# Ledger of designs, part 78: designed miniproteins, single chains, continued (2)

Each design is a single chain, and the fold is of that chain. pLDDT is the mean over its residues in the fold that is shown.

## One batch from the design tools (miniprotein)

Design m6867
Fold by ESMFold2-Fast:
Structure m6867 (fold): chain A 90 residues (1-90)
Amino acid sequence: MEKVQKYREELEKLFEEAKSDDPEVRIEAIRRIYQLTLEVAKLNTPEAREILEFAADKLAELSQDPDFDVRVEAAIGLIGVAVALNALKK
């Protein structure tokens, strides 16, 4: 599915932006990641679940960021992705 592949590519790009030395850039990347995960969750497919699991893993890593505000944004994103993943369980 072409749309699912594009979401994965965009998420990988945003996680690279989340490695910026500027905490504001990292926060913006995390917010965009979260918005993308909400869009992916609407697809309600097994491939969407795999993308959400990938995003959850990366957001958990970012929740250990040295900047407090970056950690808070990553934790909020991770909670949102966890809720979306739970909704996809049969």
Scores: mean pLDDT 79

Design m6868
Fold by ESMFold2-Fast:
Structure m6868 (fold): chain A 59 residues (1-59)
Amino acid sequence: MKEEIEKLKEEALKAAREGNFEKTLEYLKKMETLGVSPSEITSIGILASGESLEKKFEE
């Protein structure tokens, strides 16, 4: 379970870096279903948003 949550976190960040916010939200929702706290979900979402924005400005 903990390993699955880490995998979903990585997938969410990857999707955000690729600009796929729909997939990012899907992975965040799955993590919440697995019992990740709302504050942790928010932190991951903020990191994902920052990564995606940086990527767009570089290209």
Scores: mean pLDDT 72

Design m6869
Fold by ESMFold2-Fast:
Structure m6869 (fold): chain A 86 residues (1-86)
Amino acid sequence: GESLARLFLELARRALELARRALEAARAGKPDRKLLLEAEITLGLAKIVLGVAKLLGVEIPEEALRLEEEAERLLREAREIIEALK
C-alpha cells in the first residue's frame, strides 16, 4: 500500500542525496568511505522495499523509480572514480 510507496520514495530520495555527496567527494579527490557506504546501504534498502512492493502489487510512481535509477548511476560513477585513484 501507500506506506510502502512512501517508504520507497523516502529511501530513493535519501540514496540520491547521499550518492550526489559521495560523487562530489570522489570528484574532489577526497573520497568519503562512510558516505559511500551509507549511500549503498540506503539504495539496497530501497531495492528491498521495491521488491516487496512489486510482490504485493503496490504501484510505485515512475518519479520515485527514476530517483532510485539516478542514485545507482551516481554511485557507480563514484566507485569508478575511487578505483581510478589507486
Scores: mean pLDDT 86

Design m6870
Fold by ESMFold2-Fast:
Structure m6870 (fold): chain A 83 residues (1-83)
Amino acid sequence: MKPVIPVSKEEERKILQAVADAGGFATLEQVAEAVGISRETLENRIEGNILGFLAVVEKNVKLPGKKEPVDVVRPFWSLFEDL
C-alpha cells in the first residue's frame, strides 16, 4: 500500500468548515484554497484517510451554473442529507 499521510485535526476542521460554508457542495479547488494546500494534496489526504476523516470526494458532479462536471468535497454524514 502507498503510505497514508495523516491529516491533523486542525486541517480536518478547516476542510469541514470550508465545505459547510459552501452549503455542503464545495469544489476540491475551493476547499484546497480555503485550507492553503494543493488540490492534489487535499484529494490524497481525504481519499487516504477517509475512515479517520469525516469527508468524501465525489467526482464528476454536475453543479448548478457549471457547464462541466467537477470534483466536490462533502462531509461523510452529509451523504444522507440528499435523501
Scores: mean pLDDT 63

Design m6871
Fold by ESMFold2-Fast:
Structure m6871 (fold): chain A 98 residues (1-98)
Amino acid sequence: MEENVEKVIEYLKKKLPEIIKEAVEETEELVKKYPGLSEEQKYTLLLARAKELALVEGRLYAMEVLGLSPKEALEAAEKAVEALEPEIEEEVKKALEE
């Protein structure tokens, strides 16, 4: 399992720019509908969406490329996203500073 977690981490690091871009695009559509959202609320929504997309991408990679069962893929992806949380937070903050 540990080796599979590391492979998911490496994959997600490479995909992180695409994940953040998708999360930003989806969050911007929501922000346009609710212009009264605070900067803290925008950050929280963007971070939550980025983590959600990373979890989905990690699970699909683990199942399709690593051949893991759905349960093992979920466990590996969850651990990978937890390990990458500081990097995801940094990229989310950076995206909002543009």
Scores: mean pLDDT 85

Design m6872
Fold by ESMFold2-Fast:
Structure m6872 (fold): chain A 75 residues (1-75)
Amino acid sequence: SREQLDVDVLEAFADMVLALAKRFLEQGNYEAAKEAIELAEKVVDRAQQAGAPQSRVDRLRKEIEELKKKVEEKK
């Protein structure tokens, strides 16, 4: 269904954005890392609204929380 395609696309996009955020953080680009984390949060919210399974949403949110903690430690 369209809903399933939207969920799959949003999950893939969230994973890509989180990978990018981690790369920026490792490079010391904390501003870009924070922007990527904020984008990932919005994408995960959209995925949840589109019916993504809670277990997948929870996993993505855990990754977001971990990256946020690492960024805040550097501010």
Scores: mean pLDDT 82

Design m6873
Fold by ESMFold2-Fast:
Structure m6873 (fold): chain A 116 residues (1-116)
Amino acid sequence: AAEFLAVAAEAQARAAAEIAALDAAGAGEGQKDLAIARALAEAYRRTGDLGYAAGAVVLYKRALEQRAVGPEEAEEAIELARRVLEALADDERPAAQELRAVAERVIELAERLLRE
């Protein structure tokens, strides 16, 4: 419980600092989505809480659609999306099905970027 709260606070502080730096640099919405996605992905790796993974894959999808993702970040997105698919493989709830579809789309978009 205490560790989850500390990780959430660290992820929020890091995302806020990165967003502030990106705003100062005049960066677009996709770069901000990527920064938040990476912070949420780190929170998921530390806690195992699928809520962080859900937020991360949605924002990675948006960043990829906005062409704001580089090759290294695309590989990170694929690794996260594959973890989400494995974690939800046996979950037949509608929300889990929707999250699997988002994760599959992230893999498709990221793999297309890496083929350039």
Scores: mean pLDDT 77

Design m6874
Fold by ESMFold2-Fast:
Structure m6874 (fold): chain A 71 residues (1-71)
Amino acid sequence: SKLEEALVEAAEELGLPEEVIEELRRIARTTKDPDLAGKQAYFVVRRRYGEEVAARFAELFRERLKELGLI
């Protein structure tokens, strides 16, 4: 899905490991709402890498959502 693409590309841009990328893919498959998926993904990244990395992830994710026409 476009949502899964946006989450994965944002995570790959930050160099996040495959285990985290797989967790983000599960979010996209469970939650089809971009806002809710972004919130859940933000909490995952923040828990693992802290607020600064999570904020950068959110910025990249938002740009991908705009490019894909999801927001």
Scores: mean pLDDT 84

Design m6875
Fold by ESMFold2-Fast:
Structure m6875 (fold): chain A 66 residues (1-66)
Amino acid sequence: DQQKKDQAKQIVIQGATKANNSKTLEDAQKILEETKKQLESLGYEASYKLTEGPTGYQADISFKPK
């Protein structure tokens, strides 16, 4: 249970970091969709928000048990 949550947290960190470093909105969205799929494959319900600014992107990813 806890190990699975820690794995999910790592997936979130990696996904958000990649999305925030994306050069385009399309790339950021693709990364977040892939991250969501990874979380769902672990048995979580996942959602994300992407905010666009002049200097880059800010991705917020949340998940909860099904």
Scores: mean pLDDT 81

Design m6876
Fold by ESMFold2-Fast:
Structure m6876 (fold): chain A 107 residues (1-107)
Amino acid sequence: SMEERFEEKTREIQAEVLSMVQEKKLSEQEKIDLATRYYEELSREFSPEQVGRILALALFSMELAENGDMKEAIERTREILDSLPLSPETRQAALETLERFEKLLEG
């Protein structure tokens, strides 16, 4: 189903980005380029809202794995998202995903 495909793709991308971070440290530009490629690929199959969620999770996971500080990971993820040519709907979904993480961490 489309729901199963979304969950599978989300796990696949998260595993892929965590593997990349373990293998090498990515520059900010490499992260922007990677996120842009994911945006183009995912937008062919998934809704703008689903794409935003996957991008936020992938970027956050990379930043958290590299730094270990959740607040810094959220801030760095927002900075990368601001650099991407995202649709308003995808951008909104990504930012809402990060806001939920931030609120969960602060209580």
Scores: mean pLDDT 84

Design m6877
Fold by ESMFold2-Fast:
Structure m6877 (fold): chain A 62 residues (1-62)
Amino acid sequence: MAAAEEKVKELAKKGKEALEAGDVKTAMKYVSEAAQLAHDAGLALPPEAAEVALKVHKALQA
């Protein structure tokens, strides 16, 4: 069982939920935590987390 992989997916989902609520700062925090955990565990970042990161970046550039 890959507990770290499950945690990364959970953080990605929370980041997406925060972004949908308009909380870009919280979304960025969750995505950053997901990316760091994935790196530390030797896991690839899920596509969902990468998509949230791109949307957060776009929102911050608006």
Scores: mean pLDDT 78

Design m6878
Fold by ESMFold2-Fast:
Structure m6878 (fold): chain A 78 residues (1-78)
Amino acid sequence: ADAEVRAFYRELLAAAAPAMEAALAAGDEIGAAEIALAVEREALARARELGASEDTLRLLEGGVELGERTIAELRAAA
């Protein structure tokens, strides 16, 4: 389960990279952060589906929480 989740996460990151790079090149830090958060959410959903370990679930849940905080901070700073 954990190995499959890691492979899926890498695949999601590779697929998201062009959109993330385009957002960063345009100076769209919020857009880039939203793309990153979408990847974390998809990885967490897949981890739950596959019955990943508690540690893997906690790491991905932490990634989602960090992404949400980052977007909130960027919006507050704008």
Scores: mean pLDDT 86

Design m6879
Fold by ESMFold2-Fast:
Structure m6879 (fold): chain A 76 residues (1-76)
Amino acid sequence: MVHSREEIEAAFAPYDKDGDGFIPAGNLELVLRDLGLYPTVEEIEEIVKEIDTDGDGRIDYKKLIDLLLARQKAEA
């Protein structure tokens, strides 16, 4: 399934309550499932490690969107 940047951003919007471009790491699995992705625990941990370089438990979802779009291009 191919998602546009806008579709992925829309999936993150309910979790970005502050509008600051970050979501709690604990919500990452829920957002990915909303996009029809079913990541393993290891995949979630790898994504968090790549995106949450500060270790503060907050995910810059703009970086995550770029990662997800890059993975879709690799599949296509």
Scores: mean pLDDT 73

Design m6880
Fold by ESMFold2-Fast:
Structure m6880 (fold): chain A 68 residues (1-68)
Amino acid sequence: GKSEIRKELLKLIGEILRLIGEIEDLRRKLETAEGKEKEELEKKIKELEEERKKLLEKMKELDEELNK
């Protein structure tokens, strides 16, 4: 029912917030990074942003189910 969908939404919100925190931490490190370290940080940030995008898409699907 709608209660189970809400629980899953709360779980996804928690995971999204964790990813946002990790991305911000890496962006802060990126401000002082140079050369190979900069490239590695940029790759990690991109991977986490793609993961965040996938979770946001799942959240939208569950939100639509909740409103049907």
Scores: mean pLDDT 84

Design m6881
Fold by ESMFold2-Fast:
Formats: structure tokens, C-alpha cells, sequence
Structure m6881 (fold): chain A 68 residues (1-68)
């Protein structure tokens, strides 16, 4: 399901960023919001994956800005 796809992507990202508590916290927050949106908008698996990857790219860009 779309919810399962988002959760699997989130689990992988959290594992990859386990040593960055700030980024991990933001990933968890974004994941919770996207899960709500996927359920509300009845997103397909493909739409959910695209939306999550887009949100994650934006999140990483914002995190990088704050590190500069």
C-alpha cells in the first residue's frame, strides 16, 4: 500500500541517518505528515513514493542550508 511504501522508505532513511538526530527528527515529522496526506488523498504507491522522495530532497536542501 501507499502507507507501507512511505513507512519502508522512512525506515531506510532513518537507518541511513541514525547518527544525525536533527535530520532524523525532521524525517519522522515529514513522514507522519505524508502518511496523513497519502490516506486523505488516497495516493497510489507510485504517487506516495514520488511525493516522499520530493519531500526528502527538499528537507535535505533545507538541512544543508542550516549547516552553511
Amino acid sequence: SALDAIQELAAAELAANADDPELSAWIQTVTAELLKRAEAEKLSVEEAIELYNRALRQLRALHAERQA
Scores: mean pLDDT 81

Design m6882
Fold by ESMFold2-Fast:
Structure m6882 (fold): chain A 67 residues (1-67)
Amino acid sequence: SNLEKALEMAKKALELAEQLGLDTSPLREAVEALEKGDVEKAKKYLEEAAKLGGPVGDGAREALKLL
């Protein structure tokens, strides 16, 4: 499903954020929301994560496209 693909993309973006020492909070919240099926909350936090820019922000934007 698109929800499962979005969760995979969000988890990859979170892993990359952790590796780069960036703020992980928006992506952790997005992953938790996606695991609970809370699409509206997930969109909010993925939009926040997209503002980080770079490959992490790109990953958040790709997850948003699936929701």
Scores: mean pLDDT 86

Design m6883
Fold by ESMFold2-Fast:
Structure m6883 (fold): chain A 82 residues (1-82)
Amino acid sequence: MLKKAAELAREAARLARKGDPRARELLLEAMKYAGLALDEVPEESKEALRLLEEAGRLFEAGDWEGAARLAEEAARILEEAA
């Protein structure tokens, strides 16, 4: 779960930086897998979910670089927890 969530968050960051609308779908999928990890690593999963939700809001607001940075931070947290 954690590795898959981190992979999706990193791919979302890459696409978000380019303004690619597929970034939104990948952020939602990353949130799904991070949510599934709540029972294993609740603190890290909650923080990653918060960052991914904020990344989605920034992407919708047109802040593609901000969205990418938050998604990369979420991926880092998930990778360190794995």
Scores: mean pLDDT 85

Design m6884
Fold by ESMFold2-Fast:
Structure m6884 (fold): chain A 67 residues (1-67)
Amino acid sequence: SVEELAEFLRKEFGLDEDSARRAAEYIANLPDELKLPAARAIVVHYKPDLSKEEQEKLAEKIVELAK
Protein backbone atom coordinates (compact mmCIF):
# COMPACT_ATOMS: atom_id res chain seq x y z
CA SER A 1 0.00 0.00 0.00
CA VAL A 2 1.02 3.64 -0.47
CA GLU A 3 0.92 4.20 3.32
CA GLU A 4 3.23 1.22 4.01
CA LEU A 5 5.61 2.33 1.23
CA ALA A 6 5.68 5.93 2.55
CA GLU A 7 6.50 4.70 6.09
CA PHE A 8 9.21 2.37 4.70
CA LEU A 9 10.84 5.23 2.73
CA ARG A 10 10.66 7.52 5.77
CA LYS A 11 12.31 4.98 8.10
CA GLU A 12 14.78 3.39 5.65
CA PHE A 13 15.99 6.50 3.75
CA GLY A 14 15.26 9.30 6.25
CA LEU A 15 12.76 11.08 3.99
CA ASP A 16 10.44 13.58 5.67
CA GLU A 17 6.73 12.69 5.82
CA ASP A 18 5.72 14.83 2.79
CA SER A 19 8.63 13.65 0.59
CA ALA A 20 8.03 9.98 1.54
CA ARG A 21 4.32 10.24 0.72
CA ARG A 22 4.99 11.93 -2.65
CA ALA A 23 7.65 9.35 -3.57
CA ALA A 24 5.34 6.47 -2.55
CA GLU A 25 2.45 7.89 -4.62
CA TYR A 26 4.79 8.44 -7.60
CA ILE A 27 6.10 4.84 -7.55
CA ALA A 28 2.64 3.28 -6.95
CA ASN A 29 1.22 5.15 -9.97
CA LEU A 30 4.08 4.18 -12.36
CA PRO A 31 3.54 1.46 -14.99
CA ASP A 32 4.73 -1.88 -13.57
CA GLU A 33 7.76 -1.96 -15.94
CA LEU A 34 9.00 1.38 -14.51
CA LYS A 35 8.55 0.60 -10.79
CA LEU A 36 11.75 -1.44 -10.36
CA PRO A 37 14.01 1.06 -12.24
CA ALA A 38 12.56 3.92 -10.12
CA ALA A 39 13.04 1.91 -6.89
CA ARG A 40 16.64 1.10 -7.88
CA ALA A 41 17.35 4.81 -8.50
CA ILE A 42 16.08 5.75 -5.02
CA VAL A 43 18.11 2.98 -3.33
CA VAL A 44 21.35 3.91 -5.16
CA HIS A 45 20.86 7.60 -4.28
CA TYR A 46 20.21 7.07 -0.52
CA LYS A 47 22.22 3.86 0.11
CA PRO A 48 25.22 4.02 -2.29
CA ASP A 49 27.47 2.18 0.22
CA LEU A 50 25.35 -1.01 0.26
CA SER A 51 26.38 -3.98 -1.90
CA LYS A 52 24.57 -4.40 -5.24
CA GLU A 53 22.80 -7.46 -3.76
CA GLU A 54 21.54 -5.46 -0.73
CA GLN A 55 20.48 -2.55 -2.99
CA GLU A 56 18.50 -4.97 -5.20
CA LYS A 57 16.73 -6.46 -2.13
CA LEU A 58 15.65 -2.96 -1.00
CA ALA A 59 14.44 -2.11 -4.53
CA GLU A 60 12.41 -5.35 -4.66
CA LYS A 61 10.89 -4.49 -1.24
CA ILE A 62 9.85 -1.04 -2.53
CA VAL A 63 8.16 -2.63 -5.57
CA GLU A 64 6.37 -5.19 -3.34
CA LEU A 65 5.01 -2.39 -1.08
CA ALA A 66 3.92 -0.38 -4.18
CA LYS A 67 1.31 -3.05 -5.10
Scores: mean pLDDT 86

Design m6885
Fold by ESMFold2-Fast:
Structure m6885 (fold): chain A 69 residues (1-69)
Amino acid sequence: KKQELANKAVAHAVRAIGALLDGNLDEARQHIEELEKIAKEFEKMGYKKDAETVRRIAERLRAMLEEAE
């Protein structure tokens, strides 16, 4: 389950970056929201370091999204 969650986080991060580069801000927002949910799931499972890593990625992507709006 941890590896499956990590794979989902990577997929959403890559798609968020792609959407931002393409100017698809709504799509980027959706993937960032999924990353935020995944970070909470890692936290609930006790994987604090993984949760922190995913949260930081989501925060950076959200800052880029807000700058682009």
Scores: mean pLDDT 85

Design m6886
Fold by ESMFold2-Fast:
Structure m6886 (fold): chain A 100 residues (1-100)
Amino acid sequence: SVNDVISGMNTLSTDQQTDISMGFLNQMIDLFDRNGDTDGSQYYRGIRDRIIDARNRGDDRTVRRYSYQMVFTFNVYRRVHPDISPQIDQIMQDTQNQIS
């Protein structure tokens, strides 16, 4: 669940949280690109770029903020894309398994 992912991320180092977030973001971007959702793809690319920038600057707070934002917005995209909801759910489950 979203809450389980957030709780798990709280136990991770900034490096681990960045790696997990990058995996999640790249999978979501690829899924939206394949399904023609330019807005969703652009949104997650924006979050990815902000996490990379923050990590390069040593801004752990901003890395955490955008990592949580990407997970919280997942429920919105899941609801507006019922046709790909199982694939979105699988990406979340894979992310949760990496944290556990």
Scores: mean pLDDT 81

Design m6887
Fold by ESMFold2-Fast:
Structure m6887 (fold): chain A 60 residues (1-60)
Amino acid sequence: DERAREREEIANRAAALIRELGAAATTANVAKALGLSPATLSRIFREVSGRSPAEYRAAL
C-alpha cells in the first residue's frame, strides 16, 4: 500500500517533468532530477503508466 503510493508519486512527478522539459526530458535527466537510476525510473513508470518514460514523451 505504502509502496504503491510511493510508486504513483514518482510516476506523477516524472510525468510532470516530462511535460515541463519537453525535448530535454530524457530518461536519464528525469531520473537524475528524482534521485533515481534510469532503470528504476523506467520500471516504476511502466508499472504505473503502462509506458516507458521515452514512450510517454513521444506521445506528447
Scores: mean pLDDT 81

Design m6888
Fold by ESMFold2-Fast:
Structure m6888 (fold): chain A 66 residues (1-66)
Amino acid sequence: AKVDVEALIKLLEEHPSPQIRAAAARALGETGDQRAVEALKKALEDKSEAVRVAAKEALKQIGYVD
């Protein structure tokens, strides 16, 4: 299925629900789109452990190397 990467980034950065932010992070990882890297890196410092875990897995899935 095609997904809007920019809309997923916005959900990850702005949504009040940690469940929705975690879901957006996972979806961004599945797209493999490099545009998500900066938002996912910020999500590694999210207040919710579920979001931090999802962001870490998404960065690994995208192939981000630091």
Scores: mean pLDDT 81

Design m6889
Fold by ESMFold2-Fast:
Structure m6889 (fold): chain A 62 residues (1-62)
Amino acid sequence: SKEEKIKEAEELQKQGLEAYRAGDRDTAIAHFEKALKLYEEVYGPEDSKTQLARNNLEGVKA
């Protein structure tokens, strides 16, 4: 469901941030990529939550 996808994306964002803080860049990228896909599916590419997920992904890739 839409609600389940949102909860999964939120948990992935949390796990991605925890991995990034721990220095695990590859794990952070994987989690942020999955979260971005879920937010795009639910809210579309221009939503603020989708933009935040994209910004997190761009930050860890830089």
Scores: mean pLDDT 85

Design m6890
Fold by ESMFold2-Fast:
Order: C-alpha cells, then sequence, then structure tokens
Structure m6890 (fold): chain A 90 residues (1-90)
C-alpha cells in the first residue's frame, strides 16, 4: 500500500531528525505525513499510487540529507513537499 509505505518513510524521517536533535524537522515530517494522508483520501487508487511513488522519493531524499548531516536541505525538501500537498488538497 502506497500511503502506508510513505507513512513509514516519513515516520523514519521524524525519528532520525528527533534523535539528531532537530525536532523542528521531525515536526515538519509529521505535518507532511498528515497532508499526504488528507490528499490521498481524495484520490482514486491509481492516482494515489502514482503520487505516492513521487512523494516516497522526496522522503527518501530527506533521509539521505539527514544522514549526511544536512538538515537545512532536508527541511527545504519537506517544506516544498508540504506546500505542494496543501495546494493539491484545496
Amino acid sequence: ETVETLRRILDRVAELARKAGHPQVAELAERTKKAAEEYFSKLPEKEANKVGILLQMQALAAIVEIEMGDFETARELLERTLKWLEEKAK
């Protein structure tokens, strides 16, 4: 399930950010997860799967940036994703 996979990845982003001492990035990941869940609830299954794959790639990129110690880039990626989701859900 695409939504469940994305949820797990974003939960991992939040976990890694909190352990690294960046609770603001963790909160942003949690907000992005909620926005994604709202958006997917309004989409047909095939469209949700397509969008979910793109969002999974963005969330994985955030994990890579966090592992490299680049929390600013991770924050920017999550903020950009959240804004896109909020605009799509309107």
Scores: mean pLDDT 83

Design m6891
Fold by ESMFold2-Fast:
Structure m6891 (fold): chain A 57 residues (1-57)
Amino acid sequence: SHLAEAERLRAEAERALAAGDREAAIQHYKQASRHAFLAGDLELFIELGRRYAEVAA
């Protein structure tokens, strides 16, 4: 499901960030956000968008 993919990609983004791979984390957060939107989970979509903006800054 899109929700499960959003959660999986968020976990991958967090692992990439912990490993110092900011570019991989940014891409995973973007994909996670897209899947959250498609799942209709607006709260998760907004949260992932904030994380994306924070990491990309």
Scores: mean pLDDT 86

Design m6892
Fold by ESMFold2-Fast:
Structure m6892 (fold): chain A 64 residues (1-64)
Amino acid sequence: MKKILLVVGRDEEEARELAEKLAKELGADEIILETGWSSEEAYQRALALEKREGAEVFLVGVGF
């Protein structure tokens, strides 16, 4: 099963640094980094990715 890490944050550098650490720990196959999105938008995106890819999606918020 494919693992996708979706990181959402206000600070791109902080989000990128955290994404690198978590991707290694989770064994993520794909990393998606988004800035400026609300928690609600992030949730909807995670659900869509899970259905589209048949993947396990990990959603992480930074700076909320």
Scores: mean pLDDT 76

Design m6893
Fold by ESMFold2-Fast:
Structure m6893 (fold): chain A 80 residues (1-80)
Amino acid sequence: MEREMEAGVVLVAAAVMLTSSKREGKEELGRLVFEAAYALVEAGRVEEARRVLEEAMKAIEAGDYEKAREIAEKAIAEAE
């Protein structure tokens, strides 16, 4: 139950971030971060998904979009 709730919260947070990215013209990056979080959640790695989302959001807030992309791409590769 708690793991399922945590997975749901991570996916909702990723969806909110994707919506914000669309408004800022960073839709591709937002989709990539959402895909990374979703892939990790499907792999049962919910805590890693949360950390990846948190790190990517911090990079985006700092204006470091390249760093956010690298974080997402690494997460997708590790989830496969």
Scores: mean pLDDT 74

Design m6894
Fold by ESMFold2-Fast:
Formats: structure tokens, sequence, C-alpha cells
Structure m6894 (fold): chain A 68 residues (1-68)
């Protein structure tokens, strides 16, 4: 289903973020917000949300390494 694919992509993003040193609490917050937003979005908007969430996690990983 579309929601199963969405959840799988969020889990992949969370795993990548943890491997890159993003704090678990930060990942949990980002994933929770993405899930909540997905409830009111179209399938096309959910695909864009996955992309945005991935970019946000990657940016957060860079800032975490820089101690920003």
Amino acid sequence: SMMEEFEKKLEEIAKEGKEKGVPEGTIETLVRHARKQAEVLTPEQRENLVKMTRELVEDTAKRTKARA
C-alpha cells in the first residue's frame, strides 16, 4: 500500500540519520511530524514530504558533526 511504502521510506531515512550521528530524539521528532503531515496530504505530496524529510535529516547530520 502507499502508506506502507511511505513508512518504509521513513524507516530508511531514520536509519541513515542514526548512522550519520543524528540524535535519536531528533529523528523521532522529524518522523513523527512527517507521519502527522502525511495524514492530510495527497500521495504526490507525501512523496515530496519524504524528499524534504530526507534533506532535513541530511542537513541535521551535517550540523551535528559541526557541533552547530
Scores: mean pLDDT 80

Design m6895
Fold by ESMFold2-Fast:
Structure m6895 (fold): chain A 60 residues (1-60)
Amino acid sequence: ALSDEEIRFLRGVQLGIARIASLYLSEEELRRLAARYVEELARLDPEVAAEFARELEEIL
């Protein structure tokens, strides 16, 4: 499982990168990238992955 510090760091960085990527990637490309990332994160911490998925839906 991920530590609280790792979760906060990843969440902040991922949200920032996702916003920048949305300027360069199509909506479909962004959704595919986000889905793959969430799938990988779920292998480490499914609760954090679910939370991150909700945050990405707000951006996309």
Scores: mean pLDDT 75

Design m6896
Fold by ESMFold2-Fast:
Structure m6896 (fold): chain A 55 residues (1-55)
Amino acid sequence: MQLTDEEGVQYAREAAAEFTDPQQIEEFTWRLSELREQGRLTKEEVDALRAELKA
C-alpha cells in the first residue's frame, strides 16, 4: 500500500548528491524511512538510496 511519489524520489536523489558526511548520510537515511512510512517512497527505493549513500 505504498505509493512512490515522483517529487519525493527526485528530492531524495538530489539531497543524496549534496550529502558527503557520514553523519548527514545517517540522518538522511532516517528521513528516507519517514518518507517510506508516509508512502512517498517504496522500500526498494529507500534501500537503493541507502546503498548509494554508503558507496
Scores: mean pLDDT 63

Design m6897
Fold by ESMFold2-Fast:
Structure m6897 (fold): chain A 74 residues (1-74)
Amino acid sequence: LTEEQQERVIQLLEEAVERAKRGELSAEQVEQLIKETEEFLEKYGSTLSEEQRKKILELKEELKRLKEKMEKEA
């Protein structure tokens, strides 16, 4: 992955977190995003900088917390 592609993935995850916080995503959609993020890290994690990898992991954990909150509120 290019640096630009890595930055784009982080941008998409940040937007997904904000959309989930606003209630624009279902718990199922958030679960799918978590799964896709884990698959991305498995396939491309070795090509990421430590800083970018840490950011993606933090965003994944935030999505996981938001999913748990959505499931409790349903």
Scores: mean pLDDT 80

Design m6898
Fold by ESMFold2-Fast:
Structure m6898 (fold): chain A 114 residues (1-114)
Amino acid sequence: DPLFEKAVEHLKKKDFETAAIALGAYLYEKSKFSDEEWNEIVLKITKAVTEVKKKPSTFIDLVAEMLKKIYEKTKNPEEAVEKTYKLVKEAFEKIKKGEDPVEVVKEMLEEAEK
């Protein structure tokens, strides 16, 4: 998949932001969510990550941090992209079901440390 391969390639270069943008696009393309549902969840995550980090932050900032942490542990860029993809996909499903976005973001960051 071109977007997945782009995320892996930029992660190898330690370009976490571009890797996160590529992975975000891949998540959107593979998602079963409507554009409205996607935008609503991204906005909820953006607000939640800002609250958790105590500084202005975006959905892409969260994905970039997760990619960095998981890659530092695995030393494998493909595995890091796959694990980040799974965690973010699960977070979208939880938020869609009405779970608190702040608690979901905290759980995502904790799972990235394991």
Scores: mean pLDDT 88

Design m6899
Fold by ESMFold2-Fast:
Order: structure tokens, then C-alpha cells, then sequence
Structure m6899 (fold): chain A 85 residues (1-85)
């Protein structure tokens, strides 16, 4: 569901804030897989909320030099943008 994906991204964001790169990367990969499977069923508003949350987490990862989390966040952003197109 949207709530599961959004919650997963929020958890990833919290791990990024804690410097837990491996845990954040794993959760972002899970979120990407869920978006690929279910994202076409979501509203534009829900997809935009996901995009906004990942963009915030990606900025924190960039500022912290967390390369793996940043790369996975970029993949999530790309997946959401593809569905929004």
C-alpha cells in the first residue's frame, strides 16, 4: 500500500539521519521495488508525497556523504518520475 511505502521511506530517512547507510540503502531498495510493483495504482498526489520525502532524504544523504543511500534514493526518484510521466 501507499502507507507501507511511505513508512519505509520515512524509516530510511531516519537511518540516514543516524548515519546508518547500509540500513537506509536496504529500505530504499525495498521502497523502489514496491513502487515498481504498485506505483501505477497510486494517485498523482501520493506519488508526489513519495517524491518529496525521498528528495528530502536524498539531500540529507548528500550532505552526509552517504553514497550508497544517495544512489538508491536517486533510483527511487527516477522510478517515481517515470510513473508520473
Amino acid sequence: SFDDIYSTIQQATEYIRQGQDQQATSLLQQARDMIQQYGDSFSTSDLQRILDQVTRSNQIAYDRGMGPSLRQGNQVIGTVRRILS
Scores: mean pLDDT 88

Design m6900
Fold by ESMFold2-Fast:
Structure m6900 (fold): chain A 67 residues (1-67)
Amino acid sequence: SAREKVEEILEKAKKSSDPELVELAEELLKRLQEGKLTIEDLRERLASERNPLVRAFLAEALRAYES
């Protein structure tokens, strides 16, 4: 399912060496587990993000959520 793909992407991001990406992945995983993570939330974060590694991660998660 789309949710399972997003969860896998978030778990992979937690293994990153980038602390900003790890922190974001932990936050998004908690929101996903609470049923509060939306596709709009991912789009808004991607639109304002400047870190290219975090941007790539958010784009991958958004694509998985839309699949």
Scores: mean pLDDT 80

Design m6901
Fold by ESMFold2-Fast:
Structure m6901 (fold): chain A 92 residues (1-92)
Amino acid sequence: SKLEELKKKTLEHIEKVGAKKAAEELRKAAEELRREAERARESGSASEEELALMERIAELLERAAEAAEEGNLEEAAELTAEAVRLAAELAR
């Protein structure tokens, strides 16, 4: 149910800002996360499991951006909600 709530909020955001802008925001988030993962890898401050999770989150955000651009807004919202859920796990 919490994942369904995140999906609904994400869909409402995409509908509000438009698919193109939502896709741009998702790609920027993925790129920023990959830069953070690179810095963490270089500094040795993150575990291999944490780095793998960051890459998975970035991949989900890129897939969500592609789905949004293709007009698959429900898929974009679902992928984004899963990325947010995994990011919450990473922050614990």
Scores: mean pLDDT 84

Design m6902
Fold by ESMFold2-Fast:
Structure m6902 (fold): chain A 65 residues (1-65)
Amino acid sequence: EEEIEKLKKKIEEIEKEIEELEKELKELKADPNADKKKILELEEEIGILEIERGVLKVVLDKLEK
């Protein structure tokens, strides 16, 4: 079950990255002078990480069944 632990750790790492990026995005959106391009880049990065997290969760679910 080491593979399950590795997947759980990877999912946790991605979730932490998403939380950090969402916090940064919230701060940027609160600033009317914020770089709109930076906001878009963060939204795209969060989206990619959410897809990766979703894929890993599907793999984890399959291994735990």
Scores: mean pLDDT 83

Design m6903
Fold by ESMFold2-Fast:
Structure m6903 (fold): chain A 70 residues (1-70)
Amino acid sequence: GIKELEEEIRELEKEIERLEKEIERLREELAKNPEDEELKKRLLEKEIELGVLQLKLGVLKLILEKLKKK
């Protein structure tokens, strides 16, 4: 139901927050070592993952908003 969707959204938001913190750390490391190809690849992979999760979150929030409108 709606509550289960709200819980899924909350869990996904926590996953996104964790991933954003990881990306921030990788960006800080890359700023110290701009030519590190391994860090660049890791950062790109995490940014792609973040993008996918943000799209999923957006879709779930739209569904939730539609379900809450009576």
Scores: mean pLDDT 85

